# Designed miniproteins, single chains, continued (2): the designs that were tried, part 90

Each design is a single chain, and the fold is of that chain. pLDDT is the mean over its residues in the fold that is shown.

## One batch from the design tools (miniprotein)

Design m7317
Fold by ESMFold2-Fast:
Structure m7317 (fold): chain A 60 residues (1-60)
Amino acid sequence: SEIEKIEKEIEEIRKEIDKLYEQYLKSENEDERKAILEEIKELEKRAEELEKKLEELLNE
């Protein structure tokens, strides 16, 4: 249950990152690109934290 919940959150974050990355590649505006990269970094940090928690649960 807890493992499935974390896996789902990670999947949704990865989906959001993919969406932002596509916006980044299509953008011709440098300010927009910078803002998108910052959002991607924040989401990557959150995914990393969730992956660490998942590893702890699996290595119980």
Scores: mean pLDDT 84

Design m7318
Fold by ESMFold2-Fast:
Structure m7318 (fold): chain A 68 residues (1-68)
Amino acid sequence: SAEQVLLQLALSASADPNVSASLDGADTLTLTFGSGGYAHEIAFTLRALGDPTLTASRSGDTLTLTAK
């Protein structure tokens, strides 16, 4: 489900000290990318754009993902 994808992304982000993840309920994930988080910034952005069950919004260093 989209909610499981968001949880998996949150767990992946928590493994990178340069990425901050906040999961609000089961359906909204906010990711903030710090200096050195570039590889995960690219990977998470591409993952979100390629997933039809997610809506992605980018503003500066912050990516917000919402389950449809």
Scores: mean pLDDT 73

Design m7319
Fold by ESMFold2-Fast:
Structure m7319 (fold): chain A 65 residues (1-65)
Amino acid sequence: GSAEQREELLRTIGEILRVIGELFDLELKLEKGEISEEEYEKRKKELEERLKELLERMKEIEEKL
């Protein structure tokens, strides 16, 4: 495994954690009434799709380490 591959993996993990944090924040905003159900569903779908892409990327990097 290379340092570059490890750096890419750590960066990808960081992005995954950020998206999970955004999903959690979105749930809190919905509970507080700071966001509509429609806005919540739209943003949730966008974040879930991004999370899927990041998880696939992480798997590809791990297979090369």
Scores: mean pLDDT 83

Design m7320
Fold by ESMFold2-Fast:
Structure m7320 (fold): chain A 56 residues (1-56)
Amino acid sequence: MKEEKIEQIKNGLRGINPDSPLSDEEIEELAKKYLDFGEKNRPGSLAGARAIAAAL
C-alpha cells in the first residue's frame, strides 16, 4: 500500500540526515513527493533522489 511505501521512504530520509531540522510532517511530505515522482518517472530516478537529499 502507499502508506507502507511512504513509511519506508521516511525512514530512508531520516537515515540520510537524522539531525535534520525538518519536522516529521515535513519529512512525510517529502516522502509523498518522492513516491509521486517515482510513479511519474523511471523507478530509481536519480533526479528525485538528489532533490530529496538537497532538501535535507
Scores: mean pLDDT 64

Design m7321
Fold by ESMFold2-Fast:
Structure m7321 (fold): chain A 82 residues (1-82)
Amino acid sequence: KEIEKIVEEVEERIRKNPLTVEQAMEYFEKLLKEKNIKVDKSTLEEIRKRFEAIVAERNAEISALLKQAVDYAIERNKERVA
């Protein structure tokens, strides 16, 4: 499916780059225009939800890593006075 290949390309870009859902949708729509592909509103909304899920998963991983790093820094500062 031509649409699925484009969706997979955008998903790969989301995983490797700090893209927002809006930026991902803009890039997806640009690719659709370049290939002269028309997508109905319901399909577009489903793809948007798919991108939202991947962005949320990526952001949750980053947030967890940041919290862990902050927690380690705080504990180290409290535990030891050199």
Scores: mean pLDDT 77

Design m7322
Fold by ESMFold2-Fast:
Structure m7322 (fold): chain A 69 residues (1-69)
Amino acid sequence: REEAIRLLEEAIRLLQEGRLEEARELMKKALTHLSGDARRSAETALRVIDSDPVAALAGLREAIEVLKE
């Protein structure tokens, strides 16, 4: 869980910096550690990363919140 949260937080930073390909790689790594609602939120964020980076950021933050519950 801690590793997944770290990867998602790092992906958020990269996405905010416009480093989309690096963010995508970290999101894919995080997905291997995720299940349930957190995984679905992260998968949705990955799907919209190129078309709507703001929605992708929101999805990543939701995945982190689910993991902390």
Scores: mean pLDDT 79

Design m7323
Fold by ESMFold2-Fast:
Structure m7323 (fold): chain A 61 residues (1-61)
Amino acid sequence: MKEKIEIDLKGIAYALRGVGAWLEGRPEEAARDFKLAADYFEKSGNTELAERYRKLAEELA
C-alpha cells in the first residue's frame, strides 16, 4: 500500500511539471513529463490516468 501512494505521488509530480511546461509554451518538455506521469500511474495500477496522460503526451509530441 505505501509503495502505491509513493508511485502515485511521483505520477502527480510529473503531471504537474508537464502542465507547467505546457502553459509556458514548452510542448516537447510537457510531452516527456506527461509520458513519465503515465508510466508511474501504470505502475500504481491507475490505468485510466495512465491512458489520459499517454494521450496528452502523444498530442504534444
Scores: mean pLDDT 80

Design m7324
Fold by ESMFold2-Fast:
Structure m7324 (fold): chain A 60 residues (1-60)
Amino acid sequence: SAEERVYIAMKIFVWRRTGKLPKTKDELVEQFRKIADEQTLKNLEVTRDSLEKIEKEREK
C-alpha cells in the first residue's frame, strides 16, 4: 500500500541521516520530525528574512 511505502521511505531517510534504524513507529516519527524541523528551520532562516522584509514594507 502507499502507506507502507511511505513508512519504508521514512525509515530509510532516518537511517541515512542518523545511521540508526528506528525500531518502533513512534521512534520513527520522533526522529523524522527532529530532522524535518532542523531542515525547515534552515530553509526558513533564508526565506523568512526575505519574506519578513517584504511583508513589513507591505504593511506600511
Scores: mean pLDDT 68

Design m7325
Fold by ESMFold2-Fast:
Structure m7325 (fold): chain A 69 residues (1-69)
Amino acid sequence: ALEKIYNSEDKEKARADAEELTRKGIEAAKKGDIRTAVSYAVAAAIIANAAGLNELAKEVLNKVDEAIA
């Protein structure tokens, strides 16, 4: 079951990793490094989705896209 794969420890680590990558992506976007920003956003979204945190994955992509725009 998904619950057994995404135990509290695994989900918390994935959330923290995704949030860290999102922050790095926003920083890169603000510096004009679009390629690096997109790379961090995609990595964060993959980690969030793998942990079942689909809404977080969508949020990280939107936050980095806003910083690029």
Scores: mean pLDDT 77

Design m7326
Fold by ESMFold2-Fast:
Structure m7326 (fold): chain A 60 residues (1-60)
Amino acid sequence: MNLLVRAVEDYEAKTPDELSLKKGDLLLVLEQVDEYHLLVRNLKTGEEGKVPKKYLELVE
């Protein structure tokens, strides 16, 4: 199930497999990588990467 989420604050990627976020970015969840990280696609830029779940909220 593709889940729509929003970045709750800015995040700077720490590794090449991570995605940087700007507060308010809309992202599509592609999969859960581990307990703390999701693989997402930024709907504005089309970029994909891993981000910590704590920086995301569910869009309803």
Scores: mean pLDDT 83

Design m7327
Fold by ESMFold2-Fast:
Structure m7327 (fold): chain A 61 residues (1-61)
Amino acid sequence: SVAEELRRYLETLTDEEQKNVLRILLKLKGYSDEEIEKALEQADKMTREEKIEFILEVYES
């Protein structure tokens, strides 16, 4: 699936690159600047594995 391919890709990225993917993805999904800011703040508190799961959830939403 595309989601499994995305997971594999995300696992190769640095924390900084994962946050950039999350930012872009949220913007493409139509989230507001306020929502994106809150999501990025929450991502900073997450483990690497939690960030990947969060990004995939956003992608599949």
Scores: mean pLDDT 86

Design m7328
Fold by ESMFold2-Fast:
Structure m7328 (fold): chain A 65 residues (1-65)
Amino acid sequence: SSFTDDQIQYARDVFDNGVKDGLVDDTVENFARALHGSKRIQDGIPMTPDDKPTQEDIELAKEIL
């Protein structure tokens, strides 16, 4: 996988907190978006609403959830 364990854990924490706070629905797509965002942070670029999860991000989200 092109994701590190730390990136997956960060994405999980962001997603779980967002669901808990009512900011995002508990969906595979929203978790895939969090995974995509964890990669963007490595590049020093924040995830924007226009950033879409890749097919790799979606498939990884399905495998984890």
Scores: mean pLDDT 74

Design m7329
Fold by ESMFold2-Fast:
Structure m7329 (fold): chain A 93 residues (1-93)
Amino acid sequence: MEENIKKMYEYAKKNKKKIEIRFGLSDDLYFDITIDGDKVTFELVDRNGNVLRKTTDFEEAKKIVKEVAKKLNRPVLEEHMLKTIDEIEKVTK
């Protein structure tokens, strides 16, 4: 998974494309990560596309993930999302 994020980042940077990663937290709630060059944006989005929370800070993004995953009782998803955010931080910063 780590190698895939690095390869996607390198490809997107060379081809002037953005990377969009979506995690389904529930049927009505999604966590979106957008990588556009050196800019990383994290958004908590509902089923209708309303942005409920938005940050460019990795620590705030991890806090949002922990809060939402705990409320939804999704510990495996929490671990996976936190690892993904950490790998994005390593390849983009």
Scores: mean pLDDT 80

Design m7330
Fold by ESMFold2-Fast:
Structure m7330 (fold): chain A 63 residues (1-63)
Amino acid sequence: SMLEEKVRELERELEELAKQPLTPEKTERIIELGVELSFLRMEIAIEKIINDPEGVRKRALAL
């Protein structure tokens, strides 16, 4: 999905920043990326529920 592609883009940015020494500017960007990644991962989880309600129900019922 588009959301998964976005997650990959943000992960690449994070990897690139990790190669360089930390500065206040980079630290702020890393925090921003972390927040955005958390939000996108939550949206992906919701999208999966919408696209496969039966699968979600089966997992919730999982004995």
Scores: mean pLDDT 76

Design m7331
Fold by ESMFold2-Fast:
Structure m7331 (fold): chain A 66 residues (1-66)
Amino acid sequence: EKKKEELEKKLKEWFETESPEEFSKKLKELIENSDEEERKIIQEILEELLEESEKELEEELKKAEE
C-alpha cells in the first residue's frame, strides 16, 4: 500500500511537471527497474491518471453536446 502511494505521488508529479517525452522516458526506466508486481501497480496508477483526464474532457464534451 505505501509503495503504491509513493509511486502514485511520483507519477502524478511527473505527469504534471514533465513533457510527454520526458515522462515516457522516466516511466520506461521505472518499468525496466520494476518487478512484475510493481509494473502492474504502475499500470493501474497510469490508467487512473489517464481516466481522470479523459473523464474531465468527456464530461465537458458531453455537456456541450447536450
Scores: mean pLDDT 72

Design m7332
Fold by ESMFold2-Fast:
Structure m7332 (fold): chain A 58 residues (1-58)
Amino acid sequence: MKSLEEIAEEAQKWFKEGKLTDEEKERVQKIFDHAVETGNLEEARKEIEEIKKRIDER
């Protein structure tokens, strides 16, 4: 299973490659902020995987 740090590294790659829309960038930031504050790692992981699937399908 991926750690939050590994997911964050993948998200940074998406930012660098221009794969994220403005909406997705804001969503990713909110997901990480919420996960860090609450410890809801499983929710964060699921939401990031949904974004990844949308990127992979483009």
Scores: mean pLDDT 73

Design m7333
Fold by ESMFold2-Fast:
Structure m7333 (fold): chain A 89 residues (1-89)
Amino acid sequence: APIDFRDPAERARAEALRQEGVDLLKKAKEYESKGDYNKAVEYYRQALEAFRAAGDGIGEIYALLNLADVEEKLGTLSPELKALRDSIK
C-alpha cells in the first residue's frame, strides 16, 4: 500500500524505518571493515528490508549493491543480486 505522507503516523513510520535502514547500513559497514562478512550480510539484509518497508528506493539500491559486493567476496553472490548489480553498474 502506498504511504500517505499527509498522515503524520504514516510519515513518522516511514521516517523511522528509513533511519533504521541507515543505522543498519552503518553496522554492516563496521562488520565489513572488520572482515566479518557474515555479520555484514545480516545487517545489509536488515537494512534492505527497512528501506523497502519505508518505500526508500535509493536506500534499497544502496543496500543491494553493498550486499552484492560482500556476497561476491564470500563466494555466495546469488544470481538475482548479480543481475540487479549488473543492471545498475
Scores: mean pLDDT 80

Design m7334
Fold by ESMFold2-Fast:
Structure m7334 (fold): chain A 74 residues (1-74)
Amino acid sequence: VEELLKKGEEAMKQGNYEEAIKYFTEAVQKAREAGDWEAVARAYDLLAEAYGKMGKASQAVAWRLLSVAARIEA
């Protein structure tokens, strides 16, 4: 999970938001399989940032709300 989050953050730094979304989405899946809701929340926060950078404000808000919900489960 942490390695996937790092790869996504590196893609974000390069402006490759599509690649970052792919890594963060895989991180969500792995974190859910592990029951690590704090990692799920972090991945959702990063997805929100990536969508925000792409100008997809509605998607960014949706991911932030999911992040808050995941932290309640953690």
Scores: mean pLDDT 78

Design m7336
Fold by ESMFold2-Fast:
Structure m7336 (fold): chain A 64 residues (1-64)
Amino acid sequence: SKEEAEELRKKAEELERRARELRAEAEELEETDPERARELRLEAEILEGLAGIYYGVANLLLKK
């Protein structure tokens, strides 16, 4: 289960990296394409939520 926790943590880290990239792209697009910027921010929020869930499960597995 420690290996399982590490895999989940890596997935969470990948989701966080993707979310940061989407937020950066959204910031660049705010002036030229505000609708697309909004879509990217919503996608980033979803990925951030999923990362939180993966971190939570990984932490539970590390206690066992």
Scores: mean pLDDT 86

Design m7337
Fold by ESMFold2-Fast:
Structure m7337 (fold): chain A 69 residues (1-69)
Amino acid sequence: IELRILRAIRASPRGELSVAELAEKLGVSQSTVSRALRRLEAEGLVGRDPETGRYYLTPAGLEWLGAAE
């Protein structure tokens, strides 16, 4: 699920997606997405905009995604 989340964020026009948008795009529950995003944030692969609540890829996340593919 983590790789799919990172790909979805990278492919988004704004480079950021909400939990609800990710859940809809990936066909999973918001709880599943939220838990995966917490892990990715703890690893430094995504950040969260506190104003919008949207998640974005960090430079480390972009590098990890390129290496993981």
Scores: mean pLDDT 79

Design m7338
Fold by ESMFold2-Fast:
Structure m7338 (fold): chain A 112 residues (1-112)
Amino acid sequence: MSPEVIAGEAAAAISKATGKKVAVVAVTDEDGNPAVGAAPDAPARAGVSVLQNGETVAVGVGSGATAAEAVRKALASAGVTPDLIVAASDNAGVRAAAAELGLPLLTAEELA
């Protein structure tokens, strides 16, 4: 199963169980490949879908000189503040963005 599917299914389940807003975050490099690992200082793109009660309530996209910046811009574009982030990839930039925003983070690998 792809990391994006695992993240999406986990976010839907958590949002249904808790009623909280759960952001599914996927980060890609400039070529559209999943950004996996510890390359936080490379230009990146981020997509975010915020789910509540198993339904998508907001979507956002962002790009930046770093994965952390791309994630922040994508969340700002969605226009809603999530209670939790579920990341499709374990990326140091996603972890940095979650920490700076004070949001709990789960990864697809931790949920698999």
Scores: mean pLDDT 75

Design m7339
Fold by ESMFold2-Fast:
Formats: structure tokens, C-alpha cells, sequence
Structure m7339 (fold): chain A 61 residues (1-61)
């Protein structure tokens, strides 16, 4: 789970950089996402896998 959460954070960072979001805004967004993972440790593996696949598809475009 931890590795999947970190992968999602990395993919989200890359996607936001590709979209031209400022570094400050990216840092804030990633911090908020980390907090959500902390508050919801029971997120199903399928949800994490779907999120990874979604961001990988967005980065491919």
C-alpha cells in the first residue's frame, strides 16, 4: 500500500508539472493528498491501482 501511495504521489506530481501548475501549488496539493492517505489507510488496493492507471494514461497523452 505505501509503495502504491508513493507511486500515485509521483505520478500526480509529474502530471501537475506537465500542466504547468506552480511548484508551490504542486507541493500543497501533494501534501493534501498525503494527508488523505493518512486519514484513509483502509483505501482498497483496487482504488489505488485504478488511480495509478488513470495517471499513467494521462501522462501518456
Amino acid sequence: IKEKQEKILKLAEEYLKKKGVSEEAIEKALAALREQFEKNPDLPQKVLDASIEYFEELLKE
Scores: mean pLDDT 73

Design m7340
Fold by ESMFold2-Fast:
Structure m7340 (fold): chain A 75 residues (1-75)
Amino acid sequence: AMPELTPEQFRALVKALGEARKEYAEKEGIDPEDLEVTIESVEKLSDTRYRVKARIKNLKTGEEKEIEREVEIPA
């Protein structure tokens, strides 16, 4: 389940996932435009820290992989 996020916290989360998508694409040699990112869960670790679990799908191959990131969101 997703915690209740402010619009500012949600924007920070989306930005962090966009950066994670780009890093994954660079590491695997895939075009970022060929990747689909789906948020699976968001866990609150502290007032400024969240753990995000997302799934990355390669649209050309259909292969899916899970990624997990800790994101710092200002209070």
Scores: mean pLDDT 74

Design m7341
Fold by ESMFold2-Fast:
Structure m7341 (fold): chain A 73 residues (1-73)
Amino acid sequence: MKEQVEQFLKDYEEAKKELEKIGDKELKIEFYERALGLIDKLLENPELSEEDREKLERLKEELKRELERLKKE
């Protein structure tokens, strides 16, 4: 499980970096919404360590705040 979480975080950061280069607000919103869905699926895994769960929950909160910021802009 730890490998899946680390891979997801790495892929997320790479995709986010490319999206910032593009600068498309609507595409960023769609990206964050999809990332939240993937996080929810990872959080359903009973083999998920407490440390990985906390990391994903923190990222989920950060993404929710970022989505609110983008939508209210």
Scores: mean pLDDT 78

Design m7343
Fold by ESMFold2-Fast:
Structure m7343 (fold): chain A 64 residues (1-64)
Amino acid sequence: MKPEITEKDLEVARFIGEVLRRLGDALDEAFTRLKNGADPEEVDAELQRVAEELTKEIREKNKE
C-alpha cells in the first residue's frame, strides 16, 4: 500500500488504462487488416491517425 497516492494519480492511471485499451484495439484491427493482405502503408497511416487522436486527448487532459 502506498499512502502517497493522490486522487489525481488514480485518475491519471485510469486515463492511461483507457488510452492503452484504445491503442490495443487499434493494433488488433491493424493486425487483422494485415492478415487480410492490406497494404502496410495504409495500415500505418490508420495507426498514425489513431495515435494523433490519442495524443490530442492526452494534451487536452494535461491542459486541465
Scores: mean pLDDT 76

Design m7344
Fold by ESMFold2-Fast:
Structure m7344 (fold): chain A 68 residues (1-68)
Amino acid sequence: SYEEALKKAREAFEKGDYDEAIRYYVVALSKAKTPEEQAEVLRLLADVYEAKGDTEKAEFYRQRAEEL
């Protein structure tokens, strides 16, 4: 489910496994049914990329969330 994918991504992020967190957030994005859910996941992806030091991808996902 969307909620299960978000939970797994959050747990991976808390452990510092940024690549695993990104994988689960991408799964959550594929399961998002509303613009609100899509925007939430895009902002969370931006947070993970920022933590990973990928500022270009972080900004890309932040902008995508704002367009919804």
Scores: mean pLDDT 86

Design m7345
Fold by ESMFold2-Fast:
Structure m7345 (fold): chain A 55 residues (1-55)
Amino acid sequence: AQQVLDEFRQALSKASEEQRQQIVQQLTAEIKRLKEMGAPKSKIDLVEQMLELAK
């Protein structure tokens, strides 16, 4: 989990403003989908943390 967040943080630092906006939209949609599908809380929590980093 921590390694994934660290790699994501690195990717965000290299992303353009347009790419960051797309990532925010994609993560927001993915969280909605995961909640509807009844995905494990650990996976939802990870994606929510990624969304907070991308904001």
Scores: mean pLDDT 80

Design m7346
Fold by ESMFold2-Fast:
Parts: sequence; C-alpha cells; structure tokens
Structure m7346 (fold): chain A 100 residues (1-100)
Amino acid sequence: SVEEEVQKAVEEMRKKRKKEIDELIDSNPVFKKIYELLKEAGLTEEQRENVILAVKSLIEMLKAGYSEEEVEKMVNDIADYFGLSEEQKEEILKLVKEAA
C-alpha cells in the first residue's frame, strides 16, 4: 500500500509539472521557442521540462533585479550541462533577456 501511494504521488507530481510546462509554453512565445530549440538539440522530454523551469526562474531573477552577468553564467552552466552548442546558448540567453 505504501509503495502504491508513493507511486501515485510521483505520478500526480509529474502530471502537475507537465501541466505547468504546457501552460508556460502556451502563454509565452519565449518558452515555446526555447522548448522547440531544446527538442531540435535532442534533449529528452524530462530534460526539456527541467530547462523550461530553470528559464522561468532566470526570467524572474532578471525582473527582480539580479545582474545580467549572473543570469548569463547560469544559462552557460545549463547549456554546458546539456551539451548545447554556442549558437543554442546565445539564442536561449537572448530569449531570456527579451522575456524579462
């Protein structure tokens, strides 16, 4: 019973997360463009979801007055972790700055 309850809780969290991602992509063209870029880069659905949530946080940081240099470093760290090209890094950074 405990194992079934844990599995159900994990599935509920996954569904909630997917809905949040879908709503972000549908409501803001920046998230849609980034999601499509990540898909073309060969990232898995889970990896794309992780990057979209990170991008949301970075946009909120820029709006809250964090430095552009700090956000650029975070974008570079994310892109390097997922093996993105320099061109893909620059496009993501541009889209993050445009959304702020």
Scores: mean pLDDT 82

Design m7347
Fold by ESMFold2-Fast:
Structure m7347 (fold): chain A 64 residues (1-64)
Amino acid sequence: MPDEKEVIRAFGEIYLAIGNVLEKKGRYEEAADAYRKAADLFEQAGDTVNAEESRKKAEEVEKK
């Protein structure tokens, strides 16, 4: 049975991937939203490194 945190982390990875695709398409506001959701999910999973990286990504695309 997968740990609940592993499932939450997997959703964080999905939102991070969505944000990356949206950023490449120039949809920066939507990319920032996806990156923020990824950060929240990684934080819930206890993955502080990926949470901080995802927050950085959101901040970077918000400036474009």
Scores: mean pLDDT 83

Design m7348
Fold by ESMFold2-Fast:
Formats: structure tokens, C-alpha cells, sequence
Structure m7348 (fold): chain A 79 residues (1-79)
């Protein structure tokens, strides 16, 4: 139950972060972030069920770094 509750919270946090990413980087990147963040959170919560909140927070952070990194490369700001 706590694992399911944490996943629902992670989905809510991911949605809010996706909105902010969409505002700054564009709606495509917000959508990419949400999909990646939710999938990564599910995987990490399953792998670390004793620390689901930390697993979810780490997943959201990793997804944000990945998507922002992709934006920087695709827009030509980095190689």
C-alpha cells in the first residue's frame, strides 16, 4: 500500500515537474520527462521497496537530468 501511495505521489510530482519543463524547454520535453519519470520511478520502487520515497525522488531527478541533457544536445547548445 505504501509503495502504491508513493507511486501515486511520484506521478503527481512528475506531472508538476513536466509542466515546468514544458514551460521552459517545450511541451515535447515535458511529455518525454513525464513518461520517463513514471517508468523509472516504477522500476526503482520495485528495486528498492524499503525506501520507496527516496527511490521515487532519485528517479524523478535522473529523468529530469536526462531530458534536459537531451534538450541541450538536440538544440545544439552542447555536443
Amino acid sequence: EKVEETLKEAEEWARKMAEKIAEKYGPDYGERFYELAVETAKERIEKFPDHPEQAAANALTAAALRVIGDWLEEEGFVR
Scores: mean pLDDT 80

Design m7349
Fold by ESMFold2-Fast:
Structure m7349 (fold): chain A 73 residues (1-73)
Amino acid sequence: ERRRTRGTLHLGGSTTVVLEREVVLEDGVWVLTHARLEVLEDGRVVGVWEGPAGEFLRRLGELVHAAEEARRA
């Protein structure tokens, strides 16, 4: 079984993250296999990443940092 979900997170101020994720059920456990992130600053897309779950947290940090830099510019 495979499931796709989408959510929007407001990180405070003008920063918004749109997250799409894919999970599969393997041996009774839900496993994150793929994710897509869009980071928006003041309604403008400042970063997009898509890839396997193993890179997810690192890429999220990079995109949030890019949004902070866009805010300062």
Scores: mean pLDDT 73

Design m7351
Fold by ESMFold2-Fast:
Structure m7351 (fold): chain A 57 residues (1-57)
Amino acid sequence: SAAAERERIRARLMAALERHGPHSLTVAQAALREAERIGDEEAIALAREIIAKLRSQ
């Protein structure tokens, strides 16, 4: 279950980065919230990296 939730968060983050669309930042921020809720520090770190990349355009 925890591994499945981590993979779901990771998949959403990677999709947001790949699409680089108008909703990608919002999707990545939602994924960060989810990672923080489950307390997955690796997923939180990944979400922050993806958000930084999306903000750097």
Scores: mean pLDDT 81

Design m7352
Fold by ESMFold2-Fast:
Structure m7352 (fold): chain A 70 residues (1-70)
Amino acid sequence: KIEEVKEQIEKYRKEVQKAADELTKVFRDYREGKISPEEAGKRINELTQKISDAVKKEREYRKKLKELEA
């Protein structure tokens, strides 16, 4: 069970990194004029929400890990 919790923490850390990479791509596409300001704002909001949700899940699993190690 402890290993499963650690795997979930790593999974959510990876999801945060993927969303951060996608944000970088959105900013690049916006600078290059490939997407509209409206599309850029929408994607930034969606990716920011994904990051927020994944960070919350990571924190929850980190707390569970501490309790399991007690």
Scores: mean pLDDT 82

Design m7353
Fold by ESMFold2-Fast:
Structure m7353 (fold): chain A 66 residues (1-66)
Amino acid sequence: VVITKTVEVDASGLSEEEKNKLFLKALEEARSELLKQKEEVLKKDPNAKVELVLNIVVDGETYTAS
């Protein structure tokens, strides 16, 4: 089972520091949601192989973590 979450962040007009802060916040929130979804899948099927894929899109650039 593959669980994919995509988060889009509009960083237009933000400083580099503000962009980094916004990115880190989005990463933390998305990671928490993915972990909850993984727990729900494992609760229904404890033997399921779960792969998590997180895509964060910032002003058209995609950052992927798996």
Scores: mean pLDDT 78

Design m7355
Fold by ESMFold2-Fast:
Parts: C-alpha cells; sequence; structure tokens
Structure m7355 (fold): chain A 82 residues (1-82)
C-alpha cells in the first residue's frame, strides 16, 4: 500500500546516505543506527533506521546478523511484501 511504499522509499534514501560512509561493509542494524548518530544524521533519518530494527524484530529476523546496506534493503522489501 501507499504507506508501505513511503516508508520503503525513506529507508532506501537513508541506506544510500549510509553507504557513502561504509561502502560494502557488513554491519548490524544497531551498528548502522550508531553510525548515523555519530555522523550527525537527522532525527528523521535515525527514526527510519530504528523502524528497520522494529520491522526485523516483528518479522522474527535476526537483528544481530550483519548486512550490507543493499542486503538490509532487500530484507526490508521482502518483509514488507508479505
Amino acid sequence: DEEKEEILKKIEEVLEKIKKYVGDKKLTIEEYIELAREKNFSEEDILILERIKEIFELAGYDVKKKYTTEELLEKVKEILSK
């Protein structure tokens, strides 16, 4: 739906910003959130990353596992399509 499409777009935009700092490095979602705080990302961007963690937890996915920004986006797309 339109709400899922809007959140997915915001997630994609935030992950693209983070990729500029990490490239293809694999981090946990918590490490991505901490990196965003260290790099002075906006409150809105940080809330979007926290939403990814919530989506993973609600779907029963492993939040301790390390992902590239692209792998993380693909997992979010998979969860939101169900």
Scores: mean pLDDT 83

